Designed miniproteins, single chains, continued (3). Designs and how they scored, part 103

Each design is a single chain, and the fold is of that chain. pLDDT is the mean over its residues in the fold that is shown.

## One batch from the design tools (miniprotein)

Design m11574
Fold by ESMFold2-Fast:
Structure m11574 (fold): chain A 56 residues (1-56)
Amino acid sequence: GGHAAARAAQGSAGGPAAARRAALETGMDKVGAERAGRAVQNGRSDLAAAAGAAGS
């Protein structure tokens, strides 16, 4: 499910790398993980959370 990816994206504590890792752990593919990471990197944790949710 996307809850772990959304949680990591919401916190943004570890930045893009943490968002990518959480997305991959929730079963998102590399493209989804990259999108989540880029959203966090651009200061858009909301988009990172949406990317995580889209994978579930």
Scores: mean pLDDT 60

Design m11575
Fold by ESMFold2-Fast:
Structure m11575 (fold): chain A 85 residues (1-85)
Amino acid sequence: SMAERVEVARKMLEEAKKRAEKALEQAPNMDEQQRKQVANELRQQSEGLQRLSDQARSLGDEEAAQYLDEGAEILREAAEQVEEL
């Protein structure tokens, strides 16, 4: 159902927020190679959420797509911040 897809997308957004928060909290205690690894992992997850967003949008699930887009943006921004530390 659409409601079920939206709920899954909301949970993915909340997971993205938690992962970004944890990565940013831990990044100051990481060396350069560890930060690059974490940033790459966050970018890969961002790309995954973007693909799911594109799929949801193509199926007419605009609300789910918006939550997934937001999650992707949060992870992408966190990756940049982690790498810059």
Scores: mean pLDDT 89

Design m11576
Fold by ESMFold2-Fast:
Structure m11576 (fold): chain A 65 residues (1-65)
Amino acid sequence: LDELEERAEAMAIAAADLALALGEVKIVDPITGETLVLKKDSKEEIEKKAKEEAKRLQEKIRKML
């Protein structure tokens, strides 16, 4: 589980880095259909959203196992 949690966090950080480089990236949650838009608005906000998504992935994985 810890290894999966680390991977989820690493992916979230990578997504934030891509958003900073590209100026905008859209991520669609396949389960809820909700669209997350990461903009080059502020580094802190992008990092915060990425970490929140990582935590949600961790919780989903934990509930499935």
Scores: mean pLDDT 64

Design m11577
Fold by ESMFold2-Fast:
Structure m11577 (fold): chain A 91 residues (1-91)
Amino acid sequence: MTLAELVRKVREILDEDTRLTPQQKAAVGEVVMAFLGGAPEEELLRIVKTAMRLGIDPETLKEAVVEILKKLGFSDEDIERVLRIIDKAAA
């Protein structure tokens, strides 16, 4: 899958979400893309905290990220790794 195809697929999944504003959808997409790009934990924490500052509840953020990663074919283990980072940002 090309980077452009990956970005498009993430956007299409987010476009189905009715709970998030367009700005919040962009922030969730940034969290997913940073994780997929192998960003270090400190950078992921910064991006997640930025998304939460846009008014996304930690639980809603987790649900949106899980839905995207599952549709992209990621394992439960990989998904759990990003969920732990969201929990650390929310603490």
Scores: mean pLDDT 81

Design m11578
Fold by ESMFold2-Fast:
Structure m11578 (fold): chain A 57 residues (1-57)
Amino acid sequence: DKKLAEIAAENVASSSLPREEKIALLQEIKGLSKQQAEKAVAAFEKDPEMQKKADQL
């Protein structure tokens, strides 16, 4: 299910993992290219809600 992959990707993006690990996991979970995964991580980092979740983990 696409929704399950999206939830998993959000969990990865909001985790306190290094950016490189987040990019690698997003490629694995959603089958994204490196460029797409980098853009997704950057978008999550710019979201104040996602950034707060990352800081709390």
Scores: mean pLDDT 67

Design m11579
Fold by ESMFold2-Fast:
Structure m11579 (fold): chain A 64 residues (1-64)
Amino acid sequence: SQDDIINQAINLLNQALRSAQAGDITSASRYIGDAIDYVSQITDQDDIDRINRITRQIRDAMGS
């Protein structure tokens, strides 16, 4: 279902964020890669906004 897709995307991106915050950039990149297929299926704007917020946090954790 759409909710299952959203939940899988969020779970994978949260794992990526935790890995990035721990300095494990390799694991963060793998989780982001795993999330791509789920993220591409999200069409609801509120869910897209949530994904974009988490993605920004991951970039910030990886870049500085």
Scores: mean pLDDT 84

Design m11580
Fold by ESMFold2-Fast:
Structure m11580 (fold): chain A 67 residues (1-67)
Amino acid sequence: MEKLTPEEKEIYEKIRKINPSLTDEEARAAANAVLALKSPDPRDQEVGRAMLDAMPEEVRKAVEELL
């Protein structure tokens, strides 16, 4: 298993607590979307929004709860 950064791991664990039915891949994607959307860079925010648009509604709800 690839190791998450400490910040990614913290967000990943929070995402899993919000919705434990998410797959590992969905929870990781959610954590990455949160990090991208919190970035001050508009390009990172655009990537984050694209990730949200590609996600199932349940994954998006978990991301929104952490924003």
Scores: mean pLDDT 78

Design m11581
Fold by ESMFold2-Fast:
Structure m11581 (fold): chain A 58 residues (1-58)
Amino acid sequence: LEEKAKELEKKLKEKGIKAKAFARDGKVVIYAESLTEEEKKLIEEIAKELNVEYEIII
């Protein structure tokens, strides 16, 4: 799960999204100061691709 969290963070950085990702309680937690609706949709798509559950904290 930690490896998938790192991969998610890397993909977000490649798309210009400023967020941190880490594994907690069986899911990937994504921490960001602000996110647009489009950025949230990208996060969902990447999480589905990696087959992980996620939670966004702003």
Scores: mean pLDDT 78

Design m11582
Fold by ESMFold2-Fast:
Structure m11582 (fold): chain A 106 residues (1-106)
Amino acid sequence: DISKLLEQLREALKNKDIAKVLLIAAEIFEKYLGDKGMAELLRRMANTPFKNEDHVLDALSMLTGLSKEEIRELLKNNNSDTLVEKFVEHLNKMAKANGWEPLKIE
């Protein structure tokens, strides 16, 4: 269920558990977008230690399409809801570009 995965994604972002964020994103790419290559890349990234801010910003930039500066400000303000919204928006843009069915925000 995509709604359950998006809820888990919101909680992982709130807790700044970037490895969990990447694993949830990988499942969404694999199960809902059919992008097994992206899912595999995200799972490999989840196994890399995120010991500095730049690695966290790189991962979230890739998932949301936002700049590192925009992500830094959203994280500073604990704006996890906006990060989830931007992630879903970015997924829907990729889905449209590839002719896949868009994800619904519910």
Scores: mean pLDDT 74

Design m11583
Fold by ESMFold2-Fast:
Structure m11583 (fold): chain A 96 residues (1-96)
Amino acid sequence: GKAREAAGKGAEEAGKAGLEAGKSSGSATSATSAALNALGGGVGAMVYALKGDKEKALEEGERGAEAAGRSPGSEEGRKKAEEKALEAGKRAAEAA
């Protein structure tokens, strides 16, 4: 359904932003860590969106953003990963 598709796209974009953040540090491990943290928030948001829980979907996006912000990488890249994880949560909540 629309919620699953929107959340999936949000998670993908969050993962891409996290990977870009890690690339700025020149470390594959940092890139993987940032991508996984941002993606995790998007996936969590999708799970709650599928349950129709808009509030929890948004909360999961926020948690993913916080984790991405604490991941290794450039400050600019981490900020982008945070923004994409928040966007994923909001998109999932709107689709729920």
Scores: mean pLDDT 67

Design m11584
Fold by ESMFold2-Fast:
Structure m11584 (fold): chain A 106 residues (1-106)
Amino acid sequence: MLEENLAILDEIKKLFEEAGDKDKAEAAERLKEALLKLHNTSPSDTEEVHELVVEMVLSISELLREFGPEARREVLTSNTDFTDEVINQMLKRVLELLKEYIEKNK
């Protein structure tokens, strides 16, 4: 799952770079760094896990900034357990929304 999540984040970053949105491309890179650090963090280190989850939520919110509040609620509010599988579902949804946004605003 980690490798798939990293590949999705690389695709999201590339799409924002091609669109000229450097801030969102940077947010995708920060999310990738937080995900890698979370993978290497012990689940018993609850403070560090919490800080990484907050960074991931903030980065996802930045990626979805141009979308309506409904899109952010759909991705974020149901996902309090940031397992690799949940992260994968969130990233796939972000990528789908991003591709739709680029097509519509081309």
Scores: mean pLDDT 74

Design m11585
Fold by ESMFold2-Fast:
Structure m11585 (fold): chain A 110 residues (1-110)
Amino acid sequence: RPGLSREDAEKLRKVLEALKEEVSKLTRPISVAEFEQMIKEIIEKLLPELSDQEKNELFATLLNLLLNVVEKHYPEKLERFLDPSALLSPEEVLEILELVLETLDRIENS
């Protein structure tokens, strides 16, 4: 969180907006592992110019922001988000992604 650049914040916002669009198309629950794979695929699609290291760092930053939002707002759900086999509803994922976007806006304006 400290040292999140404006450039990284803009990249994360683009990934989060694309991820919201893809999740909104889901008609079934997805596993945490499937959700993490969706994030990786969106990063690859939107930011193909990044090195593998930069893509991995962006993924880790996004995952840390997501887990922090879950811990803060829905601590009872944290264990599920740490289990790759746990099922997430599209509705709960969309709510969490919206909170991550709000957190990103707060970081950028601080």
Scores: mean pLDDT 82

Design m11586
Fold by ESMFold2-Fast:
Structure m11586 (fold): chain A 57 residues (1-57)
Amino acid sequence: SSSDLQRSLDRFHRDYQQRLDRLIDGMIRVGFDRDLATRMAQMILDTDLWAIRRKHA
């Protein structure tokens, strides 16, 4: 269980970081500052998680 949790956290962290990087890169291409790009990327990821919850609900 504990080992499973660590592996899940590692995957989550990696996946989250990868998605963030992609979104940040896209925002910078559009002309946003790194700071704003980071905030926007986090917001998008949060919305994605809520979309999954809505489907299950």
Scores: mean pLDDT 74

Design m11587
Fold by ESMFold2-Fast:
Structure m11587 (fold): chain A 83 residues (1-83)
Amino acid sequence: SSEEEEKKKQAEELKSQAAASYAAGNISVIGYEVEGEIKARQSKSEEEAEEIRKEAEERAREAKEWMEKKVKEYEEKAKELEE
C-alpha cells in the first residue's frame, strides 16, 4: 500500500539523518580533541596544558553524548515506522 511505501521512505530518511548526525558528531569530537592538543602544546606551563586538555576532553564528551542521543532518537523513530 501507499502508506507502507511512505513509512518505508520516512524510515530510510531517518536512518540517513542518523548516519549524518553520527558523521558530524564524530568530526566535532575529533575537532575538539585536535584543537585541545594544539592549544595544550602552545601553553606556557604543564598545569595550563593539563587544564586545556581536560576542557577539550569535556567538550568532546559533551559532543559525543549529544551525537549518541540524536542518533538514537532518529534510529528509534525509524524502528517505530517499520513496525
Scores: mean pLDDT 87

Design m11588
Fold by ESMFold2-Fast:
Structure m11588 (fold): chain A 96 residues (1-96)
Amino acid sequence: PAPVSAMSPLTPEQREALKRAAIAAVNAALDAHPGAEVVGAAVAVVGDTAAIVIKLRLPDGSEETITRVVDLGEAPASEAQRAAAVASAEAALAAQ
């Protein structure tokens, strides 16, 4: 996959939608894993597709990774574009 820019040319509306999606993803992840804490999170955008990757630490010390994909464009994202966004977000999370 092509590397994502650190500074994505998102519109203010796309940034707001992505922020809301990220908050919803964190809340859903914590709801699914009671007692877990967020130890890392990364977002990557490829074209009009964003991937949100959240790393949780569970009360037993194990770690879980939750992935959410958001389509910021009007057309559905291709499988390759979604995969590229996820790979970029996972790489960014691993670099933390």
Scores: mean pLDDT 76

Design m11589
Fold by ESMFold2-Fast:
Structure m11589 (fold): chain A 91 residues (1-91)
Amino acid sequence: MVSEEEIKRAVLELYFAVLITVNKDDPEKVKFYREVLDAVSRGDFEKAVELLKEWVEKNPDDKDAWRALSILYEFLGKKEEAEKYRKKANA
């Protein structure tokens, strides 16, 4: 049976792959999300969070990045942080 950790990683990989495709006409954003996808594919969720936090400080209008932070914190079991970033994504 596939592990819960494997399922979480696969869901995140698919999510970031979709973001890369949707933002295909923005080369800097594509490059950034590819770097995040690489971290997630290695199971390095802490690195993925660090990359996203740095990105949103420079790009606060990137609602996709705020939503990605929310999803990552939810998968890490940090519900309060997940909710905080979900609100940022919907602002």
Scores: mean pLDDT 82

Design m11590
Fold by ESMFold2-Fast:
Structure m11590 (fold): chain A 88 residues (1-88)
Amino acid sequence: DLEELIKKYGEEMLEKLLELGELAALLRALYELGAISEEEYKEAVEKLKEVSEDISKTPEVVEYFKELIEKVPEEKIEEAKKLIEEKL
């Protein structure tokens, strides 16, 4: 059923969109700390724009953000998490 397919993809996509939001917040904080380059941050923003135009790209962009974050030292990731908590 087309309706069942839309419902299933909607739930899975919502979960991925929430994950994308968390990763986007972390990348912004990492950029503010100088832990990622301006070029890396600009590319991340462009990827977010792609998702806003086509939500089917969400899993691809989530994976890209995870790969970018994995290149960052753990100490900077912890600093970024604290920065997010302070601003919330």
Scores: mean pLDDT 78

Design m11591
Fold by ESMFold2-Fast:
Structure m11591 (fold): chain A 54 residues (1-54)
Amino acid sequence: SAHEAVLGRMVALGLPPRVLAEAEELRHLPVPALVATLRERGLISAAQAEALLA
């Protein structure tokens, strides 16, 4: 699924377990909204958000 692919990219980018846990809480959101929410919360950078959506 798109969510599994994004979580796999988060692991590949070396994002900390806390960020992965927040992403799991946001699984009810579409992938673009999930990534935008992580960025809005200051959990990921703009560059990391772009990498996750590539």
Scores: mean pLDDT 85

Design m11592
Fold by ESMFold2-Fast:
Structure m11592 (fold): chain A 67 residues (1-67)
Amino acid sequence: SEIYEEGYRLGKAGQVDEALEKVRELYEQGRIEDARQFASGAVKGLVEAGQYEKALEFHREALELLR
C-alpha cells in the first residue's frame, strides 16, 4: 500500500523521529490501520538499512502510541 511504502522510505532513510510523528498523526486522526501499515513499513526500512536497534526502539515506541 502507499502508506506502507511511505513508512518504508522514511525507515530506509533512518528518519525515526519523522516516522514516529507520522504514526502519531495517523493515530490521532483515527486512521488506526494506516498507522499500523506505516509503522510496519518503517520497521522494514530500518531493518534493511541495517539499523536493528533503531528498528526495535521504533517498534516499541509505535506500539505505545497505538495503546
Scores: mean pLDDT 84

Design m11593
Fold by ESMFold2-Fast:
Structure m11593 (fold): chain A 62 residues (1-62)
Amino acid sequence: VEVSTYEGVDVSTGKKATATVEKYPDGTAKVTITFEDGRVIEVEMPAEKAEEALKLRGFKRV
């Protein structure tokens, strides 16, 4: 399992958030976005698409 952390201001909501991408050996990733108000969004997607999706939402890898 490879873990990458992203931080930024989500362009869709305008709220600060931290995103964690857990990449699995099968090429799937679990993306968890935690907003400053405590709201959490979890989604599974292909690992190749996870980084692009987060960058489009205004997040940068830390």
Scores: mean pLDDT 79

Design m11594
Fold by ESMFold2-Fast:
Structure m11594 (fold): chain A 67 residues (1-67)
Amino acid sequence: SGSARRAVERAREALAAGDEEAAAEYAGKHMTGSAANGNVEGAQRGGEALKAGDVAGAIEEGERAAG
């Protein structure tokens, strides 16, 4: 969806600016959208990455889900 794609774009921009907290928030929004669209496994992987502090890995899972 357009909302999920925009969340990934905002997460990447925040990470590039050094704002890891905002990047994690935007990545989390995308994971919630992915789960709602049936990509529960991708959302779970992204959630585990965020829990481990791997914001870049969470964004990568979001990009994978967006295509």
Scores: mean pLDDT 70

Design m11595
Fold by ESMFold2-Fast:
Structure m11595 (fold): chain A 91 residues (1-91)
Amino acid sequence: NAEAEEHYRKALEDLDKAIQALENGDYETAIKYVKEAARHAAEADELEGRVTEGISILMLGLVAITQIEMGDVDGALETVRRLKERVEERL
């Protein structure tokens, strides 16, 4: 499904931007890109019929955002990298 692949690719791009923002201490930008990535990946999972995987993606995104808001930068980086791994497995 070309539409789902496009959404997964956008999610990966946004996750890379989120990782870079976290490494640079730009937490507002990191939250923005985590939200956008989780939305794209969840839409792609819905298009592909991956209901459970889509829920997992949304939950990981929420965990990453919460970690950023609580100042757990190392935890957020680990969660975002795991989210990226999950999206890469779909391509």
Scores: mean pLDDT 88

Design m11596
Fold by ESMFold2-Fast:
Structure m11596 (fold): chain A 100 residues (1-100)
Amino acid sequence: LNKKQIGIIKDKLQQLGVGNPSNQQVINYFSQMDKNGNGVISGQELKSFMKSIGRTPTEEQVEHTIKFGDKNGNGVINYEEFIEMIMHGVSEEYINSILS
């Protein structure tokens, strides 16, 4: 993750009520999500992350979120795809619509 990507993630996490995370905390969040170190995030890892920020998505909601970010149809999203979803705010509005 570069400094700009970390800044965008920090801003979005603050909007989601996570508080004001440090750069190291953001890096740790992604390292925890990518437990295998393969540069991709699975639906299970995404679900665990969402629970850590106070969201309780269903399996169907997680699957829909992955499908939205999954440009290759392989059932996972990479860091760039995840950051793109956060950057455009579409995933935040989309997640809120499916969580409602």
Scores: mean pLDDT 62

Design m11597
Fold by ESMFold2-Fast:
Formats: sequence, C-alpha cells, structure tokens
Structure m11597 (fold): chain A 95 residues (1-95)
Amino acid sequence: MEYTLAAEAVVDRRTGEVLSVRPKSPSMLNVGEFTRQQASRAARRGETGTRTYPNMYLAARDGQTVRVDLRFVFTRRSDDELHTDLYVAVTSEPE
C-alpha cells in the first residue's frame, strides 16, 4: 500500500476561491470536487500541515465507488495562496 500524488490545487486565501486544480493521473478517481472543498476550507481557516482521512469512498470516472485513504498536505506558498497536494492509497481489493 503506497500513497501516490493524485491532485494539486491552488486556492486564494482571501476569497477561498479555487484558482486551479491539476490531476496528476493516471487516476480513475473523481477527486476534483473533494479536493476543491478541502482546499477552500483550509485556506479560509488558515490551516497548514497534513491531514489524513482513512476509509474514504471516491467515485471512479464511471461512477464506481473505490475505497481509499486520503492524505492532504496544505502549504502556504504566499500571503494570498495556499497550495494543496492530495495523496491517495487504494485500500479496496481489485474486483
């Protein structure tokens, strides 16, 4: 079980607006909405550091659910921007 970089996001700390989201594919997982939500909230709260969410369920491209562990790394890159890195470890058995 290994964590792989799945997505990056940049958020405006003043507005909480997501400026960019970059998937780091190959990923069958729809991580965009979840990454946007977490990045925006962290920016508005001035949160930095690492947060891990075990046993999360993410939608694959076809809407199939996959069980994963998620790790977010929140890094303040400037006074106005928060950088968010999402790492994913797939914990479900391949079926």
Scores: mean pLDDT 73

Design m11598
Fold by ESMFold2-Fast:
Structure m11598 (fold): chain A 79 residues (1-79)
Amino acid sequence: SSMISTPLAQGRALFQQGVANRDIALLNQARDLFQQTRDIILQLRRSFSDDELQRLTDDIDAQIADIDAAIAEIKAAES
């Protein structure tokens, strides 16, 4: 679905740019977009099998964890 695949692609692009530029604002934008996409998936949960729902939410949660780790690394380097 374009409602899910498009924001996931945008979130990944923002994450890549945020890491490359060491830009916490871009990383926060990526995080917000993944969080919004997770909320959309949960609203549409009846359209997914339990396995598909778990895979999609686990994938997004892993992306958010990677973003949080990148933000923490940048903040530690600035301290």
Scores: mean pLDDT 87

Design m11599
Fold by ESMFold2-Fast:
Structure m11599 (fold): chain A 100 residues (1-100)
Amino acid sequence: MSAEERLVASLVAAAVRRAQEDPEGTLEELEASIEKVKETVKDEKVKEEMVKALQEAREALERGDLEAFRRAVTRYVRLAVEYYKKENPEALALFLENAA
């Protein structure tokens, strides 16, 4: 498993654990994330895909479907990682250069 795949898996596992421990707080966080994506993501296609994934995660959690929640969160996290790589490639390149 790549470092990126491990990061995605770790973030998804943390989100699922929090959803089990604090479903109401997780729903509030998902709503806040949707609004932040709408305000900050300038790529319209990426914005639509991220919002859809977060909305699917919210709907899954509202009905208690943790497997559907995990799938939706996984899609969102993968989209977010790819978006940040594209938006800030210079910072990513600087991190890789300083790690060598």
Scores: mean pLDDT 76

Design m11600
Fold by ESMFold2-Fast:
Structure m11600 (fold): chain A 61 residues (1-61)
Amino acid sequence: APSRLERAEALVAELVKKYNITDPEDIARLEAVARLLAGLPSVSEADARAALQAMIDHLLS
């Protein structure tokens, strides 16, 4: 089964493609946050997805 870190990296790749995020600094920030959240056992994949979605909504505003 994929690790929490591998799932976090896949989630960022999914969202970057879905929202057409091309700025390497924005992508790096999303990856850093996703990896941080993957290290926290209290944070679910759904919570991580919601947090990354909120970051993307802010970036696209």
Scores: mean pLDDT 83

Design m11601
Fold by ESMFold2-Fast:
Structure m11601 (fold): chain A 100 residues (1-100)
Amino acid sequence: MTPEEDRRRIKPPEEVRELLKEAGIESDVVTLAELGRAVDDYIRDKKLLLPDNPQSPDQALIDVRGTPLERLVGADQVTYDELMRRLRERILKEGEVVEE
C-alpha cells in the first residue's frame, strides 16, 4: 500500500462502519490511518489481546470471536499484523474511495 492510499478518504463496508462507530468514529468516511487507530483502540477497549502469549510481542494473538473483526478476517484468532493486513485488503476491495 502506498503512503497516498493511507490518506485516501474511504467509505467502508457496513461491517467496518459498525466497528468504527464502536471505536468512537461517527463519520461514514475515514482514512486508512484513522481506521488503523480505531482498530487499535477497539482491541484495547474490548481487551481482545490474549494475555498469556509466550510468543514475541510482534506475534501477539487477538481473539476476534463474536466481534465484527471475526467477520472481516474470517478467523477466530489472528496476529495483529495479519488483522491489519486483512482489514486494509477488505476496505480497498469493498470500500468506496471518496474523491470529494
Scores: mean pLDDT 70

Design m11602
Fold by ESMFold2-Fast:
Formats: C-alpha cells, sequence, structure tokens
Structure m11602 (fold): chain A 51 residues (1-51)
C-alpha cells in the first residue's frame, strides 16, 4: 500500500516487514499520546507492545 509514504518513521519498518497492520496505528498513537511519550526509544517500546 502506497499509504506507507506518509507513515511515522518509527512505524514504517514494522509495516514494511509485515509485522504491523495499518489498522493498529491509531491505537498505537493513542497509547503514546496517553502516556505523554516524546522520546523515540520509549515510543518504539510502545510500538513493540502491539507487535
Amino acid sequence: SAVVDGLDPLLRPYVEDGRLALERIPAIRQAIDDRGITDPAEREAVIREFL
């Protein structure tokens, strides 16, 4: 899907590897926002919780 071109750089590798479905991205963004996370490593840790 060409929708990957506008994707968050931290999410892109997991989507391209087929490990993350696009439909799960809103839930991941909400979890990051709810926790007030801005650090890239902590954001990546949240992403891995959804893999």
Scores: mean pLDDT 69

Design m11603
Fold by ESMFold2-Fast:
Structure m11603 (fold): chain A 67 residues (1-67)
Amino acid sequence: GPLSDEQARAAVQGIRAAVASGSRAALRTAVHHGEKLLAEHGADMSPELRAEAEAALAEARRALDAL
């Protein structure tokens, strides 16, 4: 079924928490979940929420690459 805005927002917060943690394992999981979120539900998300998810995923990728 379609992803709720609450579920999408929680996923974005999880990605940002992984970035703040500096944990390689948390960042790998966050990148994987963020990619799946956007691939499966990106089209059904609000443009603002999609932009937040894309920004959080990009930040997580940069943080992972810096480790």
Scores: mean pLDDT 83

Design m11604
Fold by ESMFold2-Fast:
Structure m11604 (fold): chain A 117 residues (1-117)
Amino acid sequence: SAAERAREEASLTDEELDKRIDNLVKSFIEKVKKEASKLPKGDKIEVHSVGRGGMAERARKIAEELKKILEENKVDAYAFVSAGESPDGRSFRVAVYSKDGKLIAEASLFADRRLRP
């Protein structure tokens, strides 16, 4: 359940959260590569990133990789990466949309340390 997942993620160490986010990003990128072939062809690519704390560099690197993939596939797409770190935990979301607003791929993780047992 979502509640069980939230409690599991709240109990993870920073290193375990980093690994889980890295695995989510890898799976997300592979999905984007597969789905990019189905997107309308064009050059209108918008990739935005918002990072806070120690997640800022990760958000930027993911945004750069997404932009490269979309440009190499010559597709019209909008993507965003949101990643944050605070004393209360970590938040991560990444998504790619077609130019008409259809969700193509997404991945997210929200670890709230206030849910620790």
Scores: mean pLDDT 78

Design m11605
Fold by ESMFold2-Fast:
Structure m11605 (fold): chain A 72 residues (1-72)
Amino acid sequence: SLTEEEIERIRALDIPDLVKDNLLRYAEGKEPISVTNISAVKAQDPELAQRLIEEDVERGVQALKEAVDKVT
């Protein structure tokens, strides 16, 4: 999950409100994240963009592990 510090970094970004709203809803697990929106973060904060990529990969891996556990 994204930390409170990472969420505050999203709020501080100089990016369009539509992009920021998507990222905050993604943090809550309510919306998927787009490559375009990650790219907007990377332009302002490349370290945070890398954290968003890692978070999305971790969510995907966890979902797959849970799916395998239900079958096994």
Scores: mean pLDDT 84

Design m11606
Fold by ESMFold2-Fast:
Structure m11606 (fold): chain A 90 residues (1-90)
Amino acid sequence: FELEPGTLVVRATLLDAEGRPVGGAVLFLRRVDGKLELLAFGYSPVRSGRFAIDRVDPSMEPEALALVKEWLRRHLPEAHVASIEAYWLE
């Protein structure tokens, strides 16, 4: 599908017990009436591990980061997240 300009694309890399990338979560957020809303998501669940984040894109807005962290905690509470990378579609 086509993503509109102004969509924030967030990618989280997931690790297995051996520290190998085994999947990820992709979240699409957009500002609607001044607030950030989750539009769509997809992920590959990890069966074991603990929810932890090793690296976050420093350009990510605090509100967007909080929304993404809450989503990951609810859907991937036992996953090890190696990195969160984000970019705005221009």
Scores: mean pLDDT 67

Design m11607
Fold by ESMFold2-Fast:
Structure m11607 (fold): chain A 89 residues (1-89)
Amino acid sequence: STLEEEELYELLKLLYEDALKVASEKTVIEKILEGIPSEIELHKKEGHLEKTIKAYLKFLDELEKIAKERGDEELLKKIEELKKELEKL
């Protein structure tokens, strides 16, 4: 692999900083969440599965904190469901 888990997390955080800051922005967040399973499958073929899963779990943990603070129950449910799906891989 070319990136460490922490480096990949920092890159994801940088790319989605606005989305993390405004976690209620439905269109951006939904597109990010919908894309994660496909990204995981892609990185599994490239041999980066474990690092990619850990980086996305850190990203989802950050979104979960924001969703809890804002009382966004729909976003929180989507994040929890996706985290459970990734943890099964």
Scores: mean pLDDT 70

Design m11608
Fold by ESMFold2-Fast:
Structure m11608 (fold): chain A 65 residues (1-65)
Amino acid sequence: MELEAKVVELLQEADARGERVTPERIAKELNVSVETVEKVLDKLLEKGFIEREQVGDETVYRLKR
C-alpha cells in the first residue's frame, strides 16, 4: 500500500518536471528491486491508474488522465 502511494507520487513529480519514468528509475529512487517495482506497476496498470508507452528504446510509465 505505502509503496504504491510512493510510486504514484514519483510519477506525479516526474510529470510536473517533464521527465521520463522507467521501472529502473523508480527502483533506484525508492531503493527497491526492479522486480518489486514491476509488480507494483502491473497492479496500477490493471487498476487503470497508469499507462505504459514505448518511447524510442525506453518503456515509460505515466499517470492516466
Scores: mean pLDDT 79

